# Designed miniproteins, single chains: the designs that were tried, part 43

Each design is a single chain, and the fold is of that chain. pLDDT is the mean over its residues in the fold that is shown.

## One batch from the design tools (miniprotein)

Design m1470
Fold by ESMFold2-Fast:
Structure m1470 (fold): chain A 89 residues (1-89)
Amino acid sequence: MSAEEYVKKAKEAFEKGDLETARQYLDKALSLDPKNEEARKLVKELEKVIGPKVISDEEATKLFFELYASKIPDPELAKEVLESMLKAF
């Protein structure tokens, strides 16, 4: 069985930012149960974050950074970090 177990593992990996491991577990879950709605929803959420594998590592990092800037308790520090990243290029 274990399609539900793989979905849970994928959620935990996604929560930790391990998108590669999350994708692997989702592939396993869908191989066992292609109709699993939770697995299908998680695949769509992964595609929202990383895009369909055409997005550069820089853009993936920038999206991850934008999400993290929202999580920083100091808005002034979040702005400074974003400006530093934009100044790199």
Scores: mean pLDDT 66

Design m1471
Fold by ESMFold2-Fast:
Structure m1471 (fold): chain A 71 residues (1-71)
Amino acid sequence: TKLSPEALENAVRILEKAADLLTDPEAREKVRSYIEKARETGSVSDVLKAARIIFDADPAAFEQAAAEVFG
């Protein structure tokens, strides 16, 4: 399923903030790669792949990023 442009932009903002909080440069590069794909495709699948990499590397990074974007 494709995200609306607004939902995609909000998801990308959280994912980019979370990627910046990751200390592992390899995980950070993988997340950024999926963010770029998500921007091109609008696909929920690409967003979820980026989110999964973040949760596997540092689950706290996602929560911190969401708080920064919306808090």
Scores: mean pLDDT 79

Design m1472
Fold by ESMFold2-Fast:
Structure m1472 (fold): chain A 64 residues (1-64)
Amino acid sequence: MVELLKGIAEGLRLIKEGVIKIAEKNLPDTAAAKAAFDAENARLDALVKKSEEKLKEEIKKIEK
C-alpha cells in the first residue's frame, strides 16, 4: 500500500511535467502569456508538494 501511494505522488509530478512541456510548445510569444505560465507552474508545484506531504502523513498513520 505504501508503494502505491508513493507511485501516485510520483505519477502526479510526471503528469505535471508532461502538461508543462506541451504548454511550452504552444505558448504565445507575449509577456502576459509568459507571466501566466510561470504563475501557474509555481501553483502546480505547490499543490504537488502539499499532496506529497499529506500522503506522508497518511502513510505514518497506516504504519501504526
Scores: mean pLDDT 71

Design m1473
Fold by ESMFold2-Fast:
Structure m1473 (fold): chain A 75 residues (1-75)
Amino acid sequence: MDEAEEAFRKGVQAALAGDLDTARRYFDEAVRLAPPPLSEAIRAAGDKVLQGAEAGNPVQGIHEGVRAANEVLRA
């Protein structure tokens, strides 16, 4: 559990620093470490964080990621 959260946290930090390749690797690791449905929530959140960072607004990407993760977990 904590390992998947730590990997996701490092992915967010990398995205905020503009290192999208490192961010993607950490998000992939977090997905691999998490059980379903958490793995799907992490993938959805990571995709939104990366989209926001690529658009130059990583903070908005984080907000959209939280919404996407909550949507998956409520399904």
Scores: mean pLDDT 82

Design m1474
Fold by ESMFold2-Fast:
Structure m1474 (fold): chain A 92 residues (1-92)
Amino acid sequence: SAAAEQEAKIQELIKTVEEILSQKEEVLERLRELKAQGKLTEEHKQQVLGQIDAMLKRLDEALAETTNPELKAKLEKLKKELEEFKKEVESL
């Protein structure tokens, strides 16, 4: 059913964002190392920021589509964590 397909799509998105967030510290460490070496470019930052922005857009779409309060709470938590990741990248 369309409802089951939407739920499966949202669960897949949650898993994808959780996987990205699990790699957050490794990504930030690599960017910090590039900065320390004077090799961090705007292009390096934009590649990471572009991926974050794409996921934020998908989370906003999922939040608009779901009426499940537990699923909304999970999506909002992931959105906040991804926005914090974005700010950390932007601050480099």
Scores: mean pLDDT 88

Design m1475
Fold by ESMFold2-Fast:
Structure m1475 (fold): chain A 94 residues (1-94)
Amino acid sequence: SMRRKLGEEFKELAKKFLETFKELVPNPSPELAELIKKIEEALKKDAEDMQALATIRQNLLKIMSLLKEHNPEAYAKLQPLAVEAERVYEEILA
């Protein structure tokens, strides 16, 4: 299934985002830690679970918004992964 392949690609990009985030921000704020936890829980769901994929996307965008304000260096380094994840998510919705 094309949707399954795109969902799996999106989940792998989200995993790479979290790995890179943890390297850049080893001691996240409680707010950032809660957003990470929501993504990790959603990543346990099936690749075709559209609600889980939407949850991952929404929480990635919230992390990026917070980093843009409070950690612009981490924001800049994570931006390519966030942009690619959004591109794949838009393909899933098409």
Scores: mean pLDDT 90

Design m1476
Fold by ESMFold2-Fast:
Structure m1476 (fold): chain A 115 residues (1-115)
Amino acid sequence: LEEELRKLGAEILASYVSVNPVDGSTSAVVIALLRKDEKTVHILGAAASSGSERAAAQLEAAVKLQLIGEAIDLELQGYKPSYSYTFFRDPSATEEELRERALEAALKQLKEVKE
C-alpha cells in the first residue's frame, strides 16, 4: 500500500504507527504529497486510532496541525497547496489493521484527487 501510493506519484511525508505505553492504544498516521502540476500540490492525510474518544480527538488535532504546517511550508515556497483528511477510530482494531486502514484511506484520497 505504501509502495502503491508511490507508484501513483505520491511522495510520503510521514508513515508511522505509535503505541501509547500507558494505555496500549495505537495510532497510525500517513501523510503524503501529490504534485498536480508545476505550481499546484495536494497533501493527503489519513489517521486511525484504537484509543479513547479523547485520545482519538487529540490524534486528529495533531495530524491536522501537521497538515497545516506542511501546507504553509509549501505556500512559502511558492506552491498552491490544498489538503484532504480522513480519520478513523476503532478501539477493537490491531496495530496492523489501523496501519492498513490509514494507508487504504490515503490511497483512496489519492485516486479521488487524480480524477
Scores: mean pLDDT 82

Design m1477
Fold by ESMFold2-Fast:
Structure m1477 (fold): chain A 74 residues (1-74)
Amino acid sequence: VEARQAELAAATERLRARDPARLAELAEAASANAETDPVAAAEAAEEYARLLAEAGFPYAEALLAAAREARAAA
């Protein structure tokens, strides 16, 4: 689990280096949606996982699957 978190941190740093504005947008959208729309918050999590995959996070597919399951359960 620590190894996956280290890879997540590395991918997040790569994403931040490439597009810090996009990372900030996702954080803001997730925060706003968490209070009023848990389905929209889950959708933001899925989008975040997709961007992590583009940044080279090796476990992004598993993270995407988990986010989709959470969204279906919401």
Scores: mean pLDDT 68

Design m1478
Fold by ESMFold2-Fast:
Structure m1478 (fold): chain A 90 residues (1-90)
Amino acid sequence: KKEEIINTLENLIKAFERALESKDYKQAEALAIGAVIAFRRIVEESEDPELQKAAQEAIDKVTEALKNMSPQEAARVAIEAARKILELLK
């Protein structure tokens, strides 16, 4: 359901904001991995090409930040991507 995806993305944004506020970069890294899984589910389950494209671009950017060992960058990119996808869903 669209509502379930919206709730998941909103909860992810809040979790990232808390991790960054507390400077818990280990949690930010774990949340970024979780965000990639959520975005991949959107790519696989969505019939909207714009949503699929936005989610795939999010996966690519978050994965690159994680590869470069930048959990803060991964969190920021994931938050921006989640907000864009939420705008497309609303």
Scores: mean pLDDT 83

Design m1479
Fold by ESMFold2-Fast:
Structure m1479 (fold): chain A 65 residues (1-65)
Amino acid sequence: DEIFEELKKVASPLERKAIDLIEEGKVGIDDAEKLAELLGISKSTAKKILKRIKEKIKELEEEKK
């Protein structure tokens, strides 16, 4: 997906892994618990990563108008 490719260019290594899992359908965009389990991180860190990803997706969608 074009949005996920653009998002990966500006993502940290940990955020990039999260984006890959979401793109592959292994984790939902709101599923912080599953992301935390798969990445071996805390649920609070997973929520923060997902929030940043959502904000970046929104920015990219707004710029494509």
Scores: mean pLDDT 76

Design m1480
Fold by ESMFold2-Fast:
Structure m1480 (fold): chain A 95 residues (1-95)
Amino acid sequence: SMAAVQAARQRVIDDLRARGVSDASLAAVQRALDSAVAQGADASTFDRLLQMLRNHPDVDGVIRTAVQMARDGVSPAQAAMQNGPLVASLVHWLR
């Protein structure tokens, strides 16, 4: 349901805020998640994203990398090859 999707989206944002992620990185993730919702991402997609973010030691750095790659026109496939599925998902939703 859309309510479940929005709740899962909010859990990602709340986790990043609790971890002290920069305002710029937080704004970038908010844009990526809104794009993902518009593209039909379900609650399980965001729960998987949250798990990947929780397992990453430098979330602010990974978000900055994804923003840079999206800005430079790097494809999600190329991002996955260089930096794995977390960065690839963010690049896909940020373009």
Scores: mean pLDDT 87

Design m1481
Fold by ESMFold2-Fast:
Structure m1481 (fold): chain A 91 residues (1-91)
Amino acid sequence: SSEKDKIVTIVKEAVSQIKDISTNPAVKEKADLTLQSVEESAKTLDEITFRMQAVGLLKELGEEVKKLETDKTQADLIQKILEQTIEEILK
């Protein structure tokens, strides 16, 4: 699906930005695992269910970052990226 491919691309860009901002290896690993889960969901789920699952996975990543990232500036930037990414997926 072209729409699924767009969502996967949006998530890839967000994960790349998070990995550029964070110096925390645990945050980078969680971001990579989130992308892998999104890519697997794109293969198995219908478009509507996939969109909701991608949003859910990004929200879960946001909660994990709150636990793992002790640098407030990096944490705030990552939350902003995730919020903007979720808004873009829901358009």
Scores: mean pLDDT 89

Design m1482
Fold by ESMFold2-Fast:
Structure m1482 (fold): chain A 110 residues (1-110)
Amino acid sequence: SMDEMENLLRQIEERVKRLLAEQKDSSPEQKLRALTSLASEAMDQIKKFASSPEEYELALHRFLQILSAKASEYLRKVNASEEEKKEWADILARIAEFFAREAVTFRLDW
């Protein structure tokens, strides 16, 4: 049988790919809001399958790797400008900070 966490991460990857395409012409603020919304929903789902703070942290790390990889792939595909690459780097850095805070909160409430 498939691991439920692995299946969830695959679904997250597909959603990220769609979001990147949909947000192409959006402002940096709109991109950040859309990505934060997806991240919040995904974190709530990951939390249901995590049996420890360590497992939750690992899953969030894997989620961030998926985000970074798919963003990089997307930017290469659309031949993004240096300005556009910097914009996405800033957005991803803010999402990484959000994941770090959520991981700490989960551990303290465990």
Scores: mean pLDDT 83

Design m1483
Fold by ESMFold2-Fast:
Structure m1483 (fold): chain A 95 residues (1-95)
Amino acid sequence: MKDIDEGVAAVAVAVARQLIRQGKYEEAAELARRTIERYSDVPLAVAEALRVLGEALAGLGKLEEAREAYRRAAETAREVDPALAEEAERLVAEL
C-alpha cells in the first residue's frame, strides 16, 4: 500500500518538475503543496515534493521560502533517502 502511495506521489512530483521546465513555477508550487498535504504520512513523497517546492519557489524569486522548503526536505529525507537529504542541504547552501 505504501508503494502505491509513493508511486502516485512520484507521478505528481514528475509533473511538477515538468511545469518548472515550462516556467510554470506557481502551478508547480501548488501541485507540490497539494502532494505534501495528500501524502503527509509518506516521508519519501513529502521530501521529494518539498525539494520540488523549493525549486519552484526559487524560480519565483522567493528565496527565503525556497530555503525553508529545502531545509524541510533535508530533515524529512534523513531517515528515508540520505542522498536526497544531502542534495537538499546543498540547495540550501546555493541560495
Scores: mean pLDDT 82

Design m1484
Fold by ESMFold2-Fast:
Structure m1484 (fold): chain A 82 residues (1-82)
Amino acid sequence: SATRAAVEAILQAAARRLVERVDEALARGEPLDADALRAELEAQARAEAARLGLSPEDVARVLAALGDLVAAAEDEYARRVA
């Protein structure tokens, strides 16, 4: 469905952004600010969801999935620093 494709596109964009930010932090030898990244990605996801007319229920699902993606990025950063 169009809604499913929209949700998937938002999450794919967020996943790509997280990979870039992990790579940048590692290249600079700087800590990953997960709270700032989550806030940035949530703001971007809310704006895109509003543009696409997603329901509050679909927005909540996107935000929950973003939390999981940020946690996975923190784990990946920790593994690559060690």
Scores: mean pLDDT 87

Design m1485
Fold by ESMFold2-Fast:
Structure m1485 (fold): chain A 83 residues (1-83)
Amino acid sequence: SDFEEAKRLFDEAVRKLDAGEYEEAARLLKEALELLKKAEEAGELPPIELTSLLFGALAMAVEMYFAGHDKEAEEVVEAVLAV
């Protein structure tokens, strides 16, 4: 499902962020958030899971921002707001 694929991409984004690969992490997060939007529109998402993943994405964006990756951070925040 779109939700299961989004969770997989979130996990991969966390690994990339831990590795200092900020551009790749932001790309994966944006893909995951697009899939979350599709899953929400389809009524597939438990509200708690959606909230948890959106909060996680925002936390990663803050980490990107403090690492000096302002553009990547901003793109992730915009993607969160689009869900």
Scores: mean pLDDT 85

Design m1486
Fold by ESMFold2-Fast:
Structure m1486 (fold): chain A 85 residues (1-85)
Amino acid sequence: MKNAELAKKAALEAATRLAEELGYTVVESRGKILSENEARAIVKAQGPEGPRLVVGDAKIEGKTITTVSRLGSPGAEETREEIEL
């Protein structure tokens, strides 16, 4: 698998995981390749207070994937994770 596709998969998995950890129901998920080593995912989720967007970013450097996931709201807390390939 090319790095761009690995980053897209990682971004989707990170955003989906955060949505599930927050108790949201995932409705739709979309990933976009941004570069050879970077991707973004947008997850549309349903929360108790209505629809929410969860964003996941992934970057590959060497053999490490770094993911950052957050709610699509101003000032949202970021969850950062590093995974060895």
Scores: mean pLDDT 82

Design m1487
Fold by ESMFold2-Fast:
Structure m1487 (fold): chain A 81 residues (1-81)
Amino acid sequence: SDLELQVSQALFDAFGPSGNLVPVGDALDVARETLLSLGVSQELADQIVERSLEILGVDRDAVLPLSRIVEAVRKSIRELL
């Protein structure tokens, strides 16, 4: 809940409005660093990133709307934490 909100905020702050097209790898790197800064272990942060990629069904080189990436990261946080 609070973790989901803080990671979502960091992603919107870094990449702009929810409709912006963002490289998935860049967004997931920001999400990972934000999770680590909030006290999530490296192992769990890496699992959240991998699960987000699975949910999105794309590789790190894909470009997607920021809202879709945020949705996948939030879902991964809810499933793993």
Scores: mean pLDDT 88

Design m1488
Fold by ESMFold2-Fast:
Structure m1488 (fold): chain A 84 residues (1-84)
Amino acid sequence: MKAKEEAIELLDRAGAAAHIEGDTETVNVLRKGIERVKKADSLEEILKILEETLDEVNTLPASRGKERAIELVKEAIEKVKEAL
């Protein structure tokens, strides 16, 4: 599943962006999201996980890492939607 591989890569990049800014809370949410995506068997499940991960990140305190991570998670969501 190319879209699954691309989503994992984008979430990893989002985690790296949050890590560079010292946003450990955002890194932890994204790490959980990556593990859930890896265990998912369908693009529909992956889309749900990505949308839930985006919602969780949006509940966290504002930070530069959070803002950068949100854009990458949104890109992952769009790639999965295009593959559905």
Scores: mean pLDDT 86

Design m1489
Fold by ESMFold2-Fast:
Structure m1489 (fold): chain A 77 residues (1-77)
Amino acid sequence: MNQQRAQRSFRISDSLRNRGDYSLSYTSLGIGYFLLGQYDLSIQYFQKSLDIDPNNEFARQNLRQTYLALGDYQLAQ
């Protein structure tokens, strides 16, 4: 399930890039990697999104959620 959802996020990212929305494109890549449990890559793409648009609240909220998930994962081990 999560792999299919991640693949959808990657396709959305490609579509957004083709429309010139690079910040949201990187946000979609971050969501895709988050769904795959690849939190380090997820964080990198959300940071790239914020580098393009520092006011992208959607990227900022997803970045915060990824840090919480990563922190919970590290503490649970």
Scores: mean pLDDT 80

Design m1490
Fold by ESMFold2-Fast:
Structure m1490 (fold): chain A 84 residues (1-84)
Amino acid sequence: SAREEILARLRARLAEARAAGDRVGEALALLGIAMALYQEGRLEEALELAREALRLLEESLSGPEGAELIEAVRRAIEEIERAL
């Protein structure tokens, strides 16, 4: 399906970001995958990927823009945890 094709593209972007050492790109790809999995009801898998993305962002970003993104990801994790 189109949704499965989107997920496959996100996994390809994840692999590309990892190969390039692009930590922020890796985190954003993981968040995209986590959101797709959340919408499919795959909550445990979504939570694992969202937590990995949070770790990468905390390691890679500083300043107010980074803080806002990190806070948004923390809120997303809390939503997934409440849905479990």
Scores: mean pLDDT 86

Design m1491
Fold by ESMFold2-Fast:
Parts: C-alpha cells; sequence; structure tokens
Structure m1491 (fold): chain A 71 residues (1-71)
C-alpha cells in the first residue's frame, strides 16, 4: 500500500540521516521535496504529537507538491 511504502521511506531517512525527532524529519523532507504521501504521513504524526503548527506547515508543503504533480 502507498502508506506502507511511505512509512518504509520515512524509516530509511531516519536511519540514513540520524533524524531523531518528528521536527527534524519534517524539516528534512520539506527541504528534500519529498513526495506528498510521505509529507502527509509526517504531518499526521506531528498532529498526533500536538505539534499543530508543524503539522500545518508540512500539510501545506504536501499540497504544493500535489498541485505541481497534477498541473
Amino acid sequence: AAEAAARAQVENYRKTHGLKTIEELAEFLIREEASPGVLELVAQEAKKAGMDDLSNRVYEAAERRRARLEA
């Protein structure tokens, strides 16, 4: 499933770059222009952790990626 693939990709980024927090992970993925699905997964995790501002910022990045891919 797409979510399973996105989770595997997130796990790989964490291990490869030593990203220990959701905030570090989110900032890395936005900078590297990760896929909308990966960004949405991280936004959901940020929201669950009570990081509403971070979650909104990551969702905005995901929406911008999706819009470009559909244009």
Scores: mean pLDDT 77

Design m1492
Fold by ESMFold2-Fast:
Structure m1492 (fold): chain A 68 residues (1-68)
Amino acid sequence: SPVFELVLRITRLAADGKPLEEIYEEAVRLGKEFGLSKEELIDAVRTALNSLGRPDEAEALVKRLEEE
């Protein structure tokens, strides 16, 4: 599933210590490329960052996605 591919890519970027800004930009880019809805993009971000024990970072990115 494109959603699960996005989850995996976000997880790798975060685990590699990429800045939240880069994670945000890549998530938006890939979400558009895969034709994902905003809800699917938000779900992927939450799933990936929560799996790494980073719920505060997950909600920060989700708020930014909702504002766009």
Scores: mean pLDDT 87

Design m1493
Fold by ESMFold2-Fast:
Structure m1493 (fold): chain A 80 residues (1-80)
Amino acid sequence: MEKEKEELIKRAEELKKEAEKLKKEYEESDPYMAKALQGLIDALDEVIEEAKNAKTEEEIEEVRERLEVLEDALEKIKAS
């Protein structure tokens, strides 16, 4: 369980760092995209907190599923 939590936290922190970098790049060229990236960063912060507070394997699975949705959203932004 702890190893899975650390994996999810690390993955979320890496995605957050990528989203923060993209937000900096979009701040001048696309303020709407920068705002969307801020929303993604905020959601990733929530996922990190949820992962830290997870007490069961089912809660860890829910965190993983939510993280996958956010990761997919970031990849779609990166592809544009």
Scores: mean pLDDT 83

Design m1494
Fold by ESMFold2-Fast:
Structure m1494 (fold): chain A 55 residues (1-55)
Amino acid sequence: MSEEEKQRILDNAKAHMEANPDDEAAIDTVIGLVEKHVKDPEIIEELKAYAKTIR
């Protein structure tokens, strides 16, 4: 995966999470979709860490 593609995925996922910061189900859905399609553990861990900062 290119660095540009990785950043795009992170930015889009973070934007969705920021739109619903108190909605655990929405946040988990976003992370789950990334896990199913991207399968990059670094991106997944970054999103999980980010979710903790916005709650």
Scores: mean pLDDT 75

Design m1495
Fold by ESMFold2-Fast:
Structure m1495 (fold): chain A 60 residues (1-60)
Amino acid sequence: SVAEFARRMGAEVEETEEELTISVRVGDEVRSVTIPKEALEKNPSIAGFVVMALKLEPIA
């Protein structure tokens, strides 16, 4: 599943019926984003891109 994929990339995932909240911890900061499940059904790879973006942004 998309949630399992994000967790394998080192993210925490909170799932509701309508959306996924993906969170990553970098040092002392937590970055998170909420994605509608409708968007994920159209393109599941969005979760992977989001996790990478969250990890790269705080370090760059």
Scores: mean pLDDT 71

Design m1496
Fold by ESMFold2-Fast:
Structure m1496 (fold): chain A 84 residues (1-84)
Amino acid sequence: DKEAIEKAVEVVRENRDTLSPEERIVLGNKKYLEANPEASLVDKALTAAATGDYEEAEELMKKLPEKVRKSIEGFVESMKEYPL
């Protein structure tokens, strides 16, 4: 839904003036998985990081199995460094 996309963009804009390419990819993946009920906890962590909510992303990552956490850890870390 266009309205939901606009809301997500507004939330990011309040904390950041622009989305990085990595953040846009993660948001696109989240919208894709929202149409698919198999959305995993890892997607929620990636989306929190992409929208600038790094505290929530870290809390979600703590709840992930070690194998899954390690697979996305570098990507989440790059999102913290890239948009700055």
Scores: mean pLDDT 59

Design m1497
Fold by ESMFold2-Fast:
Structure m1497 (fold): chain A 90 residues (1-90)
Amino acid sequence: MKKEKAEELLEKYKETLEEDEKIFEEEYNKLKSKEEKRKLLEEYLKGLEYLKGVVEKLAEESGDEEAGKKLWKLHEERVEKLEEKLKELE
């Protein structure tokens, strides 16, 4: 399979996560209560849980083991960042 397809899928998913992060930060910074912030974090984490199926499919479609690893790493790093923010709201 063309190497360009794997690179395209990686770049597209990275852009998707960057857009998601931008929208999240804009909404999160408008919230004043810990309860509202926790609720927003939980909603975004649920969205990322759903995206695990998308990441799996993209990794398979890429046909490139290294691209698949990078896709999962991007996803895991985003999840960890949101989980750390939840922990800070303790």
Scores: mean pLDDT 81

Design m1498
Fold by ESMFold2-Fast:
Formats: sequence, C-alpha cells, structure tokens
Structure m1498 (fold): chain A 91 residues (1-91)
Amino acid sequence: SDEEDLERLKELLRYIAEKMEERGLKSEEEALFLALVSGLLGLLEEGASLDDIIAGFERATGVKINSVDELIDYLIKQAEEFGIEVPEIVI
C-alpha cells in the first residue's frame, strides 16, 4: 500500500541521513547525496505523496524511476557506494 511504501521509504531515508551525519561527509558527492536524502525526508514529513517524491527525485538527480522500489534500490546502492551498510531490517 502507499502508506506502507511511504513508511518504508521514510525509515530508509532517516537511517541513511543519521548514518551519514554520524560518520561525517568525505566528499562533495556525499554532501549532495545527504542533501537529496534530507530533502526527500522533509517532503515526506510534510505529507508529500509518492508521486511528489518521485518527481522531486527525478528533478534533483536527472534519473528516471517508475516505482518506489526503484527509488529504494537507488538509495541503497548509492549509500553502499559511500560505505554505509543498510541492514535488511530497515527495508
């Protein structure tokens, strides 16, 4: 459901932001990724729809996605490339 997808996405974004802030930022690319994650989390906390989040992500990154699962996959892959381990229990 949209509610379950929104909650899952919110938990993932919060986890990534918290871990990046704990570790500190090592590059401009990491800072831009944290800004993206924090921006998407802020929209979700203000009651944005999944369509609004996807549109915001596409505008910020230029990456086209067709589902929340594709967005989650992108966020996990990018976090792992920056050395942040995302446990399965967060997803």
Scores: mean pLDDT 84

Design m1499
Fold by ESMFold2-Fast:
Structure m1499 (fold): chain A 74 residues (1-74)
Amino acid sequence: NAIKATALIMRALAALYDERFDQAVEDVKEAVEIAKKLSPEDQEYVKNLLKRLAELARSMGREDVAEEIEKIIE
């Protein structure tokens, strides 16, 4: 369900703002597992949201978190 994957990404976003990086990465992993069962169009939508999340982590000076997210989505 694309809605559930999106909700997990929103939770990961909140976790990044709270500097709860381990939780953010875990939520990203769960969102990707859900996305694998979606249509190609919905998979691409989720992947683009995750790329934006990685950019946010990088802007916060957490290159390690950004790289981890990027590895998970591939």
Scores: mean pLDDT 83

Design m1500
Fold by ESMFold2-Fast:
Structure m1500 (fold): chain A 100 residues (1-100)
Amino acid sequence: SRREEVKKRVFELMLEIQKLELEKLKELVEKGMTPEEFLKMGGSKEAAELIEKIIKGTPEEELLKEIEKKVKEVVEEWEKTSEEDLEDVEASIEAARAAL
């Protein structure tokens, strides 16, 4: 039960971080950022693909569903492969969120 509660908090924190990153990408698109320019600046391929979807007018609900799916996959992969303490992972994610 305690492990499941921490896992839920990790998922919620990761989802919040990804939503904040999506909002930053939307601001870049409003300033005229293209996927090609973002990649030239050393941006990630995944973020460049999100920029392309934003420019194409993909509904926010569809973007959020894709983000939620990816976060679920990351949390499930972490649970299967990591021996790290869940509380240490949560602390690291919370620190990353505070840095955004």
Scores: mean pLDDT 76

Design m1501
Fold by ESMFold2-Fast:
Structure m1501 (fold): chain A 88 residues (1-88)
Amino acid sequence: APPPLYRPSPKLAELLSEVGETKETYTLAEIFQAILDYAIEKGLLDKETGIIDLSNTPLGELLGVDSIKLTDVPELVERILRHVTLVP
């Protein structure tokens, strides 16, 4: 079966549009990748430690977190799910 599709909240959709993501629906993997692309383009990812510094950023405000470790995928996924709606 194809993976489920999610509609991002208006605030998340605004942030995704800054990295060229303008679709109405996404898979969770596509949203995760777009957030990584956002962090890379804004210079938030420390490539040595794998830590994304979200302090004082719109994305950090949305997710309610000051930093996230790239290897802590479950925490990032849980926070993303609070800002998307499942499409039937």
Scores: mean pLDDT 79

Design m1502
Fold by ESMFold2-Fast:
Structure m1502 (fold): chain A 67 residues (1-67)
Amino acid sequence: SAEELEKKKELLREIAKKMAERKALGKEPQATKIEVKQLSETEFEATATHGDKKTIVRFKDPRLELL
């Protein structure tokens, strides 16, 4: 149903945000701050900050593109 599809999309977006955060932390394990920004319906950007260094990663969930 349409309601079940919307719930699935919300769950996938939540997972995509967490994956972006994990990817950023994986590249900068010493990060003192992590920020996640939604760029589109399917793409998220995470910024990991350690002192003056910023590491930016993008994550796109292909399942969100199919729904």
Scores: mean pLDDT 81

Design m1503
Fold by ESMFold2-Fast:
Structure m1503 (fold): chain A 96 residues (1-96)
Amino acid sequence: EEKKKEAEELRKRAELAKEQAEALESVAPEEVERALKLVEEGKEDPEEAWRKAALEASERATEKLGESAGEAARHAVALRREAERLERKAKELEEE
């Protein structure tokens, strides 16, 4: 029961992170989508793939749309990464 409560809380936090990411993605949707595709292609090293994705999304959005868009894109990718980590941890707790 204790582990189930922890898993539920992690899933709730993951949902909130996804909602926040979706809002921020609306500022630079193409740049964030491209970054998420890089994560999918770079599954050999997920940590490095997420790091590169966040940097590339930020840099491209900044160049195309300005600094605030770059920060929004970076934050969106970071929130997507956090949501994935939280969901993964929740699954581990549920499998017990």
Scores: mean pLDDT 80

